# Ledger of designs, part 114: designed miniproteins, single chains

Each design is a single chain, and the fold is of that chain. pLDDT is the mean over its residues in the fold that is shown.

## One batch from the design tools (miniprotein)

Design m3960
Fold by ESMFold2-Fast:
Structure m3960 (fold): chain A 58 residues (1-58)
Amino acid sequence: ATEPDKLIEEITEILKDPRLSSEQKEEVLNYTGEIMKNLSDKERVAKLKEKIKELVEK
């Protein structure tokens, strides 16, 4: 799978987690949207992925 396909799979698994609040899911979707807008900016994509990880692993 390409990197965008892997990202979609990871986000889908995160959104399936019933322990996440609606607000947390909205934040994850917001960061995913920013990643999709900036796929050519590898540094920005990496930072946004870290933000998603911080939201779901805390």
Scores: mean pLDDT 75

Design m3961
Fold by ESMFold2-Fast:
Structure m3961 (fold): chain A 78 residues (1-78)
Amino acid sequence: SEQKINLLRQAVELEPDYFNAWAALAKALAENNRLDEAIAAEKEAIRILTQKNPSELPQPSPQTQKLLESVGFKPIKF
């Protein structure tokens, strides 16, 4: 849905280095047949994953976790 995509865009704006938010956005875009935008979001997710050690990435803020949860994405726990 458009609302899900908009919430995920807010999540990546809040934490542009958070891999899972970009991956979730790419999936939502692909499910809505917006393939070019999905590829762009996937490219950002891959860039983050390859340039940063996942074990050293900070956990997302509570605000970002709430946005991801509202679109059906499981919040990350410490």
Scores: mean pLDDT 72

Design m3962
Fold by ESMFold2-Fast:
Structure m3962 (fold): chain A 85 residues (1-85)
Amino acid sequence: AEEFIREAHRKALEAARKAERAIRNGASPEDIQRMLDLLRQAGDALRQAVAALQAGDDAKAREYAQRVIELAEEVERLAERAEAA
């Protein structure tokens, strides 16, 4: 679970950097708001993954880490579409 949480954190950081570029390149206020909301949700899920790991719940830690990856991928797709518009 530790390596999977580490991977999820890396993907969240990559998504945040892509969102920052999209914002800098003139993403709409609506796209900016959605990207920020998704990044906040990813941060919350990452904290829950770490808490589950500390509690010894490996299955729950993996579930939350997977949620972080899914949210990060959604941010990346939104950032890419915003830059292409």
Scores: mean pLDDT 85

Design m3963
Fold by ESMFold2-Fast:
Structure m3963 (fold): chain A 60 residues (1-60)
Amino acid sequence: QAQVQQLITELLLENPSLTPKEIREILEERGIKVSQSTVSRWVREFYKDFSTVLPKLVVK
């Protein structure tokens, strides 16, 4: 499932405003089936990881 995690990372790097619901829909369009809970968990892990590395981008 590392493939799905990488794809979610790429989607969030391209558009950080994407919600877990939108990410799931994009993944389904690309032929990847995942549960809403799985996407939500990985999106949370992404932000948790990147919050430490994120340069000077402030979310309003």
Scores: mean pLDDT 70

Design m3964
Fold by ESMFold2-Fast:
Structure m3964 (fold): chain A 108 residues (1-108)
Amino acid sequence: AAEERIREAAEELEKQGLTGQAEALRSWLRMGRRLGVGLSGFRGVSWTELDGKRVVEVERELPSGASPDRTVVVHELYDEAGNLVRVRAELRRDGELVAEAEADTRAA
């Protein structure tokens, strides 16, 4: 359902001439599959700004794998070419923040 909705959104954006946005969404789907992470827990996609450039932000909640009371909330920022430029991961237990990590993939 989430994967099909994102594919349909990307196809509609492409039909409207918004090819960069469509490619960003398709790149996110390819990266999710490549990393072996499911599309379950998808919360949303939005457009935001990073260093004066428009980027797509993908938010999703993943099970931690170790315990059902723990979840990982991931915020991934992608540029118009579909490159991952920033990621923030939050480990939560019963809704409380336990640990966090952030990486700017453009700086490394």
Scores: mean pLDDT 63

Design m3965
Fold by ESMFold2-Fast:
Structure m3965 (fold): chain A 82 residues (1-82)
Amino acid sequence: SKEKYVEIIKEILGVDKSTAEKLLEYFLKNYKKLSSLDPEEREKLVKEVSEIAGKEVTYEDLLKVDIALGVLELQEAVEKVM
């Protein structure tokens, strides 16, 4: 459910629901690229996410989100085909 992803983003990044929903849309577009980014691409991603969040977000925070969203995406994919 979208609500599970929004809640995870809220918890990890310390943002409100509206901001978390915007970040979810951003991460869904870029999610599978996070682990393949070079250092320059990582800095750009950190900056873009921080601007959407309205606060400083670290690369470590983004890794936590990436892992959490990956687990939820896999779980929802299994639930959808069962």
Scores: mean pLDDT 73

Design m3966
Fold by ESMFold2-Fast:
Structure m3966 (fold): chain A 85 residues (1-85)
Amino acid sequence: GDSEKERSLLLSAVNTIANAEMSLQDSTAAQQAVYADLYELYENEDYETLIKRADALIKQFRDTNPAMARALENARRILEKKLKE
């Protein structure tokens, strides 16, 4: 149903943010901490904070990795749509 599709899209958005932030970390422990923090925001339905994190990453990757920036912009749109419900 639409709820399963929405959940899948939201998790995809969170995973996009996680992959971007984890790519900036020097250790497996730091990568795990980033993933845990983002997943907690998702479980708490804190879409405003997830959008702010996506915006910071878009700014950071815009010039260095345009493909990642585009993926993050797509993630942001999914989160913004959910926030505006």
Scores: mean pLDDT 84

Design m3967
Fold by ESMFold2-Fast:
Parts: C-alpha cells; structure tokens; sequence
Structure m3967 (fold): chain A 56 residues (1-56)
C-alpha cells in the first residue's frame, strides 16, 4: 500500500518527525513538548511513525 511506503520513508528521515507532529496537530491532537521530544527521539532511534505516535 502507498500508505505503508509513506510511513516507511517517514521512519527513515529525521525531518519527517516535524511532518508527523504537524499532522497530529492538524487532526486536533495537542502533543505536549515532552511528547514531541519523544516522537523525535523514537524516529531518530529507528522507530516507525506508528510506534513514535504511540507516545500520545
């Protein structure tokens, strides 16, 4: 699926952490500063976008 490919690319690029955070905020989620830091750290450590979003 194209969604799975997009998620896989997001997992490989640290810059995509900001895109993930923006997407969560656009959907009405309000991550705390600590949750944003955890999302960035998880993606930098090689976690998938879905795993990083589990901080919420």
Amino acid sequence: SEVAEAVARLNADPRDAEALIRNLEANGLKPTEEQKAAIRARLAAGASAGEAALVL
Scores: mean pLDDT 67

Design m3968
Fold by ESMFold2-Fast:
Structure m3968 (fold): chain A 60 residues (1-60)
Amino acid sequence: MIDEEEVNRALGLIVAAVAGLASKDPEVAKRIVDRGHELIDQGKSIEEIRAELDRLEAEA
């Protein structure tokens, strides 16, 4: 069962990552959003979601 608080935290991480990148590279911002939602749908932990989003942001 996915905790609503964890889902809200994950959405916050996606928003934060996208806010820094959307004006620089919209394609990278879209990938971050898509990947973040995929991880939430898979029930990944907030730590796993954060690590993957940080990795994608670093590659931008």
Scores: mean pLDDT 72

Design m3969
Fold by ESMFold2-Fast:
Structure m3969 (fold): chain A 70 residues (1-70)
Amino acid sequence: GAADETGRAGRAAYADGGDTELAARGVMGIASGGLSGNEAVVELGARQLLEGGASEAMVRAAVDAARKAG
């Protein structure tokens, strides 16, 4: 589900030694934006998660899962 996919992306960013604060902000942005239908918040969260160290594939999976949940 969306929470599971978004959580996996965030955990992977932590494991890769990325910016854990930025990755956490990205995860929250994708989750809250998806649930509220706010595309700008989802996009910002995706950028923050990517900068935090998540791969493009993981960010895409998290965004897709969040959009399905919203």
Scores: mean pLDDT 73

Design m3970
Fold by ESMFold2-Fast:
Structure m3970 (fold): chain A 58 residues (1-58)
Amino acid sequence: MKKKRLEAAEKLLAEKYGLKNAKVISVTQFGDTDYVTADVDGRVVVVPIKRSELEKEA
């Protein structure tokens, strides 16, 4: 996985979803949506993000 995409996902989670200190584990693509799996302070969360939003950050 591209490091740039992981960093973009972590930034988007912090800025738009309020999930600061998120550690992105993986990004899974389904259609027009990227499912970001992240560890937030010991909790694993999955956040659906539109691919177009993630690409703007990358």
Scores: mean pLDDT 74

Design m3971
Fold by ESMFold2-Fast:
Structure m3971 (fold): chain A 85 residues (1-85)
Amino acid sequence: SEEEKKKKEEEAKRQERVNALLNTDIDATMAEFLEKSYASIEEYLKKGKITQDQAETLRKNLEDGIAVSKELMEREKARLKAELG
């Protein structure tokens, strides 16, 4: 039935996402995101929408957030890798 087909399709898409994550360079991905985020902060600073102090606070919060996200993603990747062999 349509429900069984939908479940199999959803499981296949989930497996594809898991495989994509396992093949993702987390360090490179996080570095790229950080670079783009820094560029956005710089643009806001140049446009006078934020102060220098606000820009530094945003950069620090971003770096702290990236460090936590990276650790969580690396733990999940390691867990999935061990589970899949």
Scores: mean pLDDT 79

Design m3972
Fold by ESMFold2-Fast:
Structure m3972 (fold): chain A 99 residues (1-99)
Amino acid sequence: SKKEIEEKVEKAIKLAKEAIDAYVNKAPEEEIEKLSEELAKILKELAESVSEEEFREALIKIYRELAEYLRKKYEETKDEELKEMLEGIEEQIAKLEEM
């Protein structure tokens, strides 16, 4: 269902943003790991429930939202690690768009 895909994408975006916030706020590593595990689980469920093409489109959408959020957090903090994460995400988007 398109609606189920959209709900999983929205939840993945929310968890990814929460993980970035946890990192920026110096939350315990265990909290960041838990958020990352929940995100990985949703991405796995999404990959298993949709076509390769639909999964690629979903990943591009998630990564674009993540890139925008990382850019905002980098401007607020000037944390170079966030800039490296942003560059990595932008490279993944480019690769997915070329497929």
Scores: mean pLDDT 86

Design m3973
Fold by ESMFold2-Fast:
Structure m3973 (fold): chain A 65 residues (1-65)
Amino acid sequence: SMEAEKKREEALEEIKSLPEVKKVELKDGKFYITLKSKTASSFAGTAIRAVGIGYEVGSGVEIVE
């Protein structure tokens, strides 16, 4: 629906704004997130927040880096 589409669009922008996020792709109803560095202290926090944002929109999240 258009409502679900807008929520996903908003979630994409929120995930993009998180620290250490390099790239975000929405594919097959799932968010694929590339992070800038695994050694950053914010890595775990960003991963947790991204998963939460995806969950609220009803979409899965996969951290690829």
Scores: mean pLDDT 74

Design m3974
Fold by ESMFold2-Fast:
Structure m3974 (fold): chain A 97 residues (1-97)
Amino acid sequence: SLEEKVLELIREALEAAREGKLEEAKEKIEEIERILESEVQTPDQAEHAEILLESLREAVELAAKEKVPVEEALEFMRRRAEERLREAVEERARALE
């Protein structure tokens, strides 16, 4: 599935970053960005894709700097994505009031 392919690329980017292979990590992020751009059909999907990519970049930086295991970096990415999505929903609600 597309989700499985994206998750595999995320794991590969995080492992490359942990190993200090920053250019390889960047290439994996760019591939994920291309996949997400090809699948986006609505503004909400575009916002979710941006949140995922921003959270991934933060997790890649954490893995590169702190050399944390891929599973720890992936959990950090998920928590950051959930926080960003919640903030985006709250801002949208305020804009409508």
Scores: mean pLDDT 83

Design m3975
Fold by ESMFold2-Fast:
Structure m3975 (fold): chain A 96 residues (1-96)
Amino acid sequence: SVADVLRGLADSFEMQASLLKDEKAKEAYLIAAELLRETARIASQITDPTSQDLLMTSLSYYTPLISIAANKGDVEKAKELGESLVELARWLLEQE
């Protein structure tokens, strides 16, 4: 499910954070992981296949953008991108 993919990405981001020495990059990966887990909680309630496909497609764009922001230690941008993904999942759920 898209929720399982999101949880896997959050686990990967937490693992990446554990390997980093830069405080801001670590913080950015951890906040992104938290927002990916929040997106997964919402996504677990999505039953419409089109909404699931749209969220999965969005992950292909958001994941590299969040990684770029997090690697640069841009905590605010990583948070903004993660929150956008949460809002997208929430809006898709509201369409059901």
Scores: mean pLDDT 89

Design m3976
Fold by ESMFold2-Fast:
Structure m3976 (fold): chain A 101 residues (1-101)
Amino acid sequence: SEGERALRRLVAKVWELFQLLADNASKEELIKAMEELYETFERLYQALRPHLTPEQRAWLESVLEEIKKLLEEAKTADRVQTYELASRIIQLAEDAVRRLR
């Protein structure tokens, strides 16, 4: 299904961000990967939206809002803080993927 393909793309983006953290990537590379993860998650939400309950929509919108806030914080954060924010985005995305399976 379209939703399953979108979910697989999100898993790939989570993996990419995780690998960048493991490889001691630059702040610029991390922010780019976080932006791509957010865009991929937003596309997943749009694909799933017609099939979701109102409660599921509110939950996913809340997760997207939290990720967007962390992404915006990363743009003005130092490198160490950006690593912590990226790690939190990974946790939020992994939790969402687990609950959507």
Scores: mean pLDDT 88

Design m3977
Fold by ESMFold2-Fast:
Structure m3977 (fold): chain A 98 residues (1-98)
Amino acid sequence: DEATRQRLLDTAGDFRGAAETLREHPENIPAGNILAVGGIVNADLAARLGGERLRPERERITELANEGMRLAIAGDVEGAVKKMEEAARLAEETARRL
């Protein structure tokens, strides 16, 4: 489904934006984390559109994003960026399989 694929690509864009914002503005963790929340919301919407087959990927994307947000709050910006990039990659890979 094209709408589901587009939502997953939007998710990937949100997480890449979160990673970039965290690197450029480590003093403003909320700015990066808000983009990560956007990625989670888009992933949830993709799973609602694509159905139960996308639940495992949606759960994993949400887990990675939550790990990244926790690392950012703890001051581990590099760890946070890595988790956001992993979430973006999983979203892109999931979109390619649709």
Scores: mean pLDDT 88

Design m3978
Fold by ESMFold2-Fast:
Structure m3978 (fold): chain A 73 residues (1-73)
Amino acid sequence: SEKDKLIEQLREKVEEGIRLRYNKAPQSELDKVQAEINKLVLELAKLLSDEELQAIDEEILAEGRKLAAELLA
């Protein structure tokens, strides 16, 4: 579904942002990825309830923390 595609794209962009920060990428690249993440969140907010959006945000944040921990190891 469109919703599932947007969620997958959001996961990919959040992971990309974490990897860019880990690799000390230029601020311009970080800003670009953040703008893409913000756009995806706004699109998802049109399709999901506040509760569903919060649950997805919490899941993606947990996945991001795990990736960041793995990159630091």
Scores: mean pLDDT 84

Design m3979
Fold by ESMFold2-Fast:
Structure m3979 (fold): chain A 94 residues (1-94)
Amino acid sequence: MQQKIIEAARRIKEIAQELKKEAEELAEQGKDNPEAYKLAQQAKEYAEQAERLAEEAIEAAQKGDLDTAMQLLSKALEYVGLAIYYINEAKKLL
């Protein structure tokens, strides 16, 4: 269980880092479109939250606090979903 939670959290962290880079690229592309820029910045913030929560989940799992790790992992996935949603909304305006 512990190793599987750590592996899942590392994968989510990697996804969050990729989403952050995509959001940064969209923000640069949308600098002259205020609404697209705003959505891209929001996506970046959600991706950063997901990355941080995934890192905290790894730490909790390594310490054997599997309940906390699972709660943090669940929250990280929620923020990944929000980042994806806002990236897609920004793309519609570009």
Scores: mean pLDDT 89

Design m3980
Fold by ESMFold2-Fast:
Structure m3980 (fold): chain A 112 residues (1-112)
Amino acid sequence: AFTLKPGERAYGATLPDSAAPNAKTVARAIQAALKAMDEAEEQGLTPEEIAKRAVDAAYEELKKNPPKEDVEVTFGVTVNGVDITLRIKATKDGKIEVEAFVNGKLVAKKTL
């Protein structure tokens, strides 16, 4: 797990094509979530709504580009002093679970 600020890597960080398939998939899901959070924050949405947008973005990216191996990652971002944590699980069999927590409280979840 690691912490990123919204916008810090939303537009600048791409993995090379030679990167491990799972690492590239994880990076795309995280980048999609961070971009959605940045856009939602700019719109003045609540931390709970920002978290829901992050879940939606990560879920759609994983559904579109599933991992070749099972992956689990947890990352956190701080938005206006509020801690938002995203937990991502995706399997090679096409199962997806994305959860978001605001100050430790579950506010959004999507599963496939």
Scores: mean pLDDT 76

Design m3981
Fold by ESMFold2-Fast:
Structure m3981 (fold): chain A 97 residues (1-97)
Amino acid sequence: LSEEERKELDEEVEAALLIIGFSVAKISPTVTDEDAEYILRLMERAVELVKRTKNQENKEAILKAAKDLYESFKDRLDPETVERMEKLVKEIEELVK
């Protein structure tokens, strides 16, 4: 593999791991303050990956996963955390176009 191909694979693996992380978070029966911060960190990582990757399919997959996560947690988290998540989802959406 070329360095470019390795970088592309690394980005695909990172996208897959973020989507898996979102899916695991969604099935948690309880959401603590630590869980909320972890979820926000995952969403911040998603924003940075979407800024960096040129793969449109990865961008769209990350956006869908982030929106699904937001919809799953908006009724389970405090309003301030929900607002922070909403802003991150909107940022991803704007970056995906």
Scores: mean pLDDT 77

Design m3982
Fold by ESMFold2-Fast:
Structure m3982 (fold): chain A 68 residues (1-68)
Amino acid sequence: MSLEEDIWLALGEIGIAIAKRDVENGRITLDEARAWVDRLIERFEKEGVSPEVLERMRALADDALAEL
């Protein structure tokens, strides 16, 4: 991937990790975490992040949250 795509993916991974931890710690519900991730991905799409990176972020989010 390009450096720009690597940075966007890293930001997505960090956000997903925080959302997962907040659910595990009882700070938010799983539904709230999923809604937050959907809004994050939509925001990144509006910033011009590639479809390939957005798809990878969604897959990572689905995998991470499916364990909860």
Scores: mean pLDDT 82

Design m3983
Fold by ESMFold2-Fast:
Structure m3983 (fold): chain A 84 residues (1-84)
Amino acid sequence: SEELREEGERLIEEAKREIEKEAARADQVNARLDALRAQAVASTPEEARRLGDQAAVYAAASGASVETARKLLEGIELLVEAAQ
């Protein structure tokens, strides 16, 4: 669904902007999150869920707020749903 893709991309871009404010080494953090997102979208639904959770945990461990990590996870989940 184009609507799911657009919403997912919007949430991820919002999360990336917040990470730039909140996390140390935001450039490296966002690059790692982009890689995890790409893997999730290309994976089976079950594996994609694990990768999305991993991305959220990594963002939080890197200094992102719980709210920012939640937006990232929600965005990835929407992109995965759109890809299926």
Scores: mean pLDDT 83

Design m3984
Fold by ESMFold2-Fast:
Structure m3984 (fold): chain A 89 residues (1-89)
Amino acid sequence: EELEKLQKELDELSTEVYRWLAENTTPEDAERYREKEIELAKKAKNDLDSMIAQAEFDLEYARDKGFPDSLIEKLEKVIELLKKIKELQ
């Protein structure tokens, strides 16, 4: 199913992105990004709008901090996948 494929891709990509952020930020920010990694991975959540807003906030933060373009592209992909999942539900 397309939905299952998108959810798996989201889980893998968001885990990679937020793990990288946790490893490359201050201890305080690392805790926040670890929470985001877990939150985005949870399939039981019904409020996709909240997840999209939080991912968009993290994308803006990454741009402001001058993080690598590869990370920014992955964050944009996370947002795209969340929006596609919402469209299919």
Scores: mean pLDDT 74

Design m3985
Fold by ESMFold2-Fast:
Structure m3985 (fold): chain A 65 residues (1-65)
Amino acid sequence: LSEEEIRLIAEVTGISEEQARRIAEYGIEKGLNLSREEIERLARELGVSPEQAALAANIAVGLAA
């Protein structure tokens, strides 16, 4: 993903660009195969809500497709 796409994810989800980049990298690596458990774990590790993590991952995978 481009830096502009990472900024868009961060802005839409209300998380930092660093948090958005980490979620995007993990989401793209796993594709649409991110389970609810993996999303909740990422959210906990990054200090964001599960809803923010799920939205960020879905946007990242959609942009990479």
Scores: mean pLDDT 80

Design m3986
Fold by ESMFold2-Fast:
Structure m3986 (fold): chain A 63 residues (1-63)
Amino acid sequence: TVGDDIRRELESLGLSPREATVLTLFSMGRSLEGIAIQLGISVDTARRLLTRAQKKLRDSLLS
């Protein structure tokens, strides 16, 4: 799927599988609450993963 292709690209940029998954789902319009339920994690954990994913993506693209 398009989501799987994006996730693979993000992982190649240095994101962990969970970071890539959270960023991909959020970019597709999924709420943090929805992502947390889907992955079986807390909303706080999903938010931290999203923040880390965004920082790593920026850092990878600027390196």
Scores: mean pLDDT 79

Design m3987
Fold by ESMFold2-Fast:
Structure m3987 (fold): chain A 63 residues (1-63)
Amino acid sequence: SALAEADAAAGVAAGTAAAGASARYQKGISNGEPELGRKYAQEAAASGTAEAAGKAARDAARA
């Protein structure tokens, strides 16, 4: 169903977004930019719902 497909895609997108944010956070710290790293961590937390992450990914793909 469309709802199940959207939910599955949102879950994958949320996992990918979280992993990416974590990586960027760690790289920011390593590069001496802890403020940027903290900002990425906050963005990941704010978009921590699968639905929000999935919507953002779809919007980016459409742009």
Scores: mean pLDDT 61

Design m3988
Fold by ESMFold2-Fast:
Structure m3988 (fold): chain A 65 residues (1-65)
Amino acid sequence: VTKEVAAELLLMAEGIEVGESLTSGLKDGRIEITVTGTDEGLKAIEEAAKKAKELVPHLEVVIKR
């Protein structure tokens, strides 16, 4: 239970709010997200990823389409 878990929850919440279908996993300080939705949804997840990294500067966030 760390800031990394909070960052993952933030990213998942943003995905739900914009109606995107996504899968995420937190492993060894890295969050990997697969987004299957629209370009607008992808941009929303990218913004959430920037906010997550502000909370946890050492966190790696990888977004796949």
Scores: mean pLDDT 63

Design m3989
Fold by ESMFold2-Fast:
Structure m3989 (fold): chain A 68 residues (1-68)
Amino acid sequence: MPTAEQVIAAADKLVAGQSPAAQARALLALMQLLVKEKAPQEVLDAFLAWARERGVPQAVLDAMEAAA
């Protein structure tokens, strides 16, 4: 199971150089994958906190939280 640090590092790399729409799709897909793989709640919470600090739009954050 990936750690919160590994998830955040992967997310940062995944969104680098991407359009806002591509970033939104990638982050939502990663959240859905983490939930499917039964990642610990602490990892999901850390990923959401990172996305919020990064300035991801509220609509995307709401979609990620709904997927969790």
Scores: mean pLDDT 80

Design m3990
Fold by ESMFold2-Fast:
Structure m3990 (fold): chain A 84 residues (1-84)
Amino acid sequence: MDEALALVRAAADSGPQSPVDRAATLIRAASIATGLKPTDLSDDELIALAAEIANAAPAADPSFSISRAQWREGVRRVKEEERA
């Protein structure tokens, strides 16, 4: 968990993130926290785990939100990276 939270915080500190970039980072963090590959989990399971990590490492802007479509694009990107 600490390594996953460090990844999310480091990405936020690197500058402004798009909602999809933040979603992808949170999904990578969920994979690290569970020790499972993104491809071993369903899209909904990855989004649920990533949302849990987001609660532990919230965005600096409290109005920042990620839509369901942006979460799904983040999952797609991370799973594509794992398959490549």
Scores: mean pLDDT 74

Design m3991
Fold by ESMFold2-Fast:
Structure m3991 (fold): chain A 89 residues (1-89)
Amino acid sequence: MDLSGTGPLSGAELVAALRSLGIPAEDSPESIRAAIRALQARFGLRDDGVWDAAADAELNRLLAAAGHRLLPVDGRLGPAQFGALRSLL
């Protein structure tokens, strides 16, 4: 489902979100992919630099183990995913 205001982040918004978690990122495809890989590694997810439905499922396993609310599995790295990751820190 494509929800206006909760959809995928722009490159600049994604960079800002990654930096807010202490992950170095620049507004380029290569830098963003490397930053997503670093994010995945930090949380023990598969570090392929791609956020897909499998990454959402792995995040939901961590959220369930921590007693947090689960997110929809839609393969999108957006504000909801960053909020959930921040709650696990």
Scores: mean pLDDT 76

Design m3992
Fold by ESMFold2-Fast:
Structure m3992 (fold): chain A 106 residues (1-106)
Amino acid sequence: SANLERFEKRREELIEKLEELAEDEENPELSAEALIRLLRTLIETTGDEELRRELEEHIRRLEAAPRDMSVIREVAEFLKELIENASSLEIRKLAETLEEFEEEVE
């Protein structure tokens, strides 16, 4: 299916972008802000209260240490695992969030 192929490509592009954010040691604050926006998008989309609490905790960690690359890498890895199992709606909303963020920082 062409729709399934587009969806899987978008998932792969999101994972690749998370890996880029996790390796960008020159712009840790931009990586932290991008991750916070993605986490907030998932909070608004998810019906799972336990997942919402985990997402909120990762936001708090990034806000407390926005230059800590070890925290950024850990949160990016957490999001990568969620994206591998995410719905088409979640993938679309996450991609839109990241595209909007990239336009704001250009």
Scores: mean pLDDT 85

Design m3993
Fold by ESMFold2-Fast:
Structure m3993 (fold): chain A 71 residues (1-71)
Amino acid sequence: VDEKEVKAALAEILVAMGLNALKRGDRETAQELFIEAAKLAKEAGDQETVDYILKVAREAGLDVEAIEKAL
């Protein structure tokens, strides 16, 4: 397992956790989890996951600009 593989796996886990936070109405936790997931996905070269996070964040009315700025 290389560093990119680990980062991609962690990004997927954080996305799942962020989606669960949104389902509970915990928008602050979801925002934090999506920022960290997007950073890890970008470092892993996983643009599909980055794009998915931005789409979900926009649809949920989260701070998309804060996520983009963290990239």
Scores: mean pLDDT 84

Design m3994
Fold by ESMFold2-Fast:
Structure m3994 (fold): chain A 86 residues (1-86)
Amino acid sequence: SALSEELIRRLLEEARRRAEEAIRLAKEGRYEEAYEIIRELEEEGRRLIELGRKHRNAPLIRLGEEILRIAEETRKKVEEIKKEQE
C-alpha cells in the first residue's frame, strides 16, 4: 500500500543517514561508535527479514536485505578508513 511504501522509504533514509554517521565517526577515529551503528543496522536488517518471512511480506524482506547491504558496504568503508589511519 502507499502507507507501507512511505514507511519503507523512511526506514531506508534512516538507515542511510546512520551509515553516513558511522563513516563520519570512523574518519574521526571513533571506530567503536562506528562499529556499534553497523551492528545495530545488521540486527535491524535481520529482524525485518525474519518478520517479513513470518508475515509473508515480501516488501519487508526486501527492506531488511537492503539494510543489510547498506551495513555491509558501510563496514567495508570503515575497515578501509581504519587501515589508512592505522
Scores: mean pLDDT 87

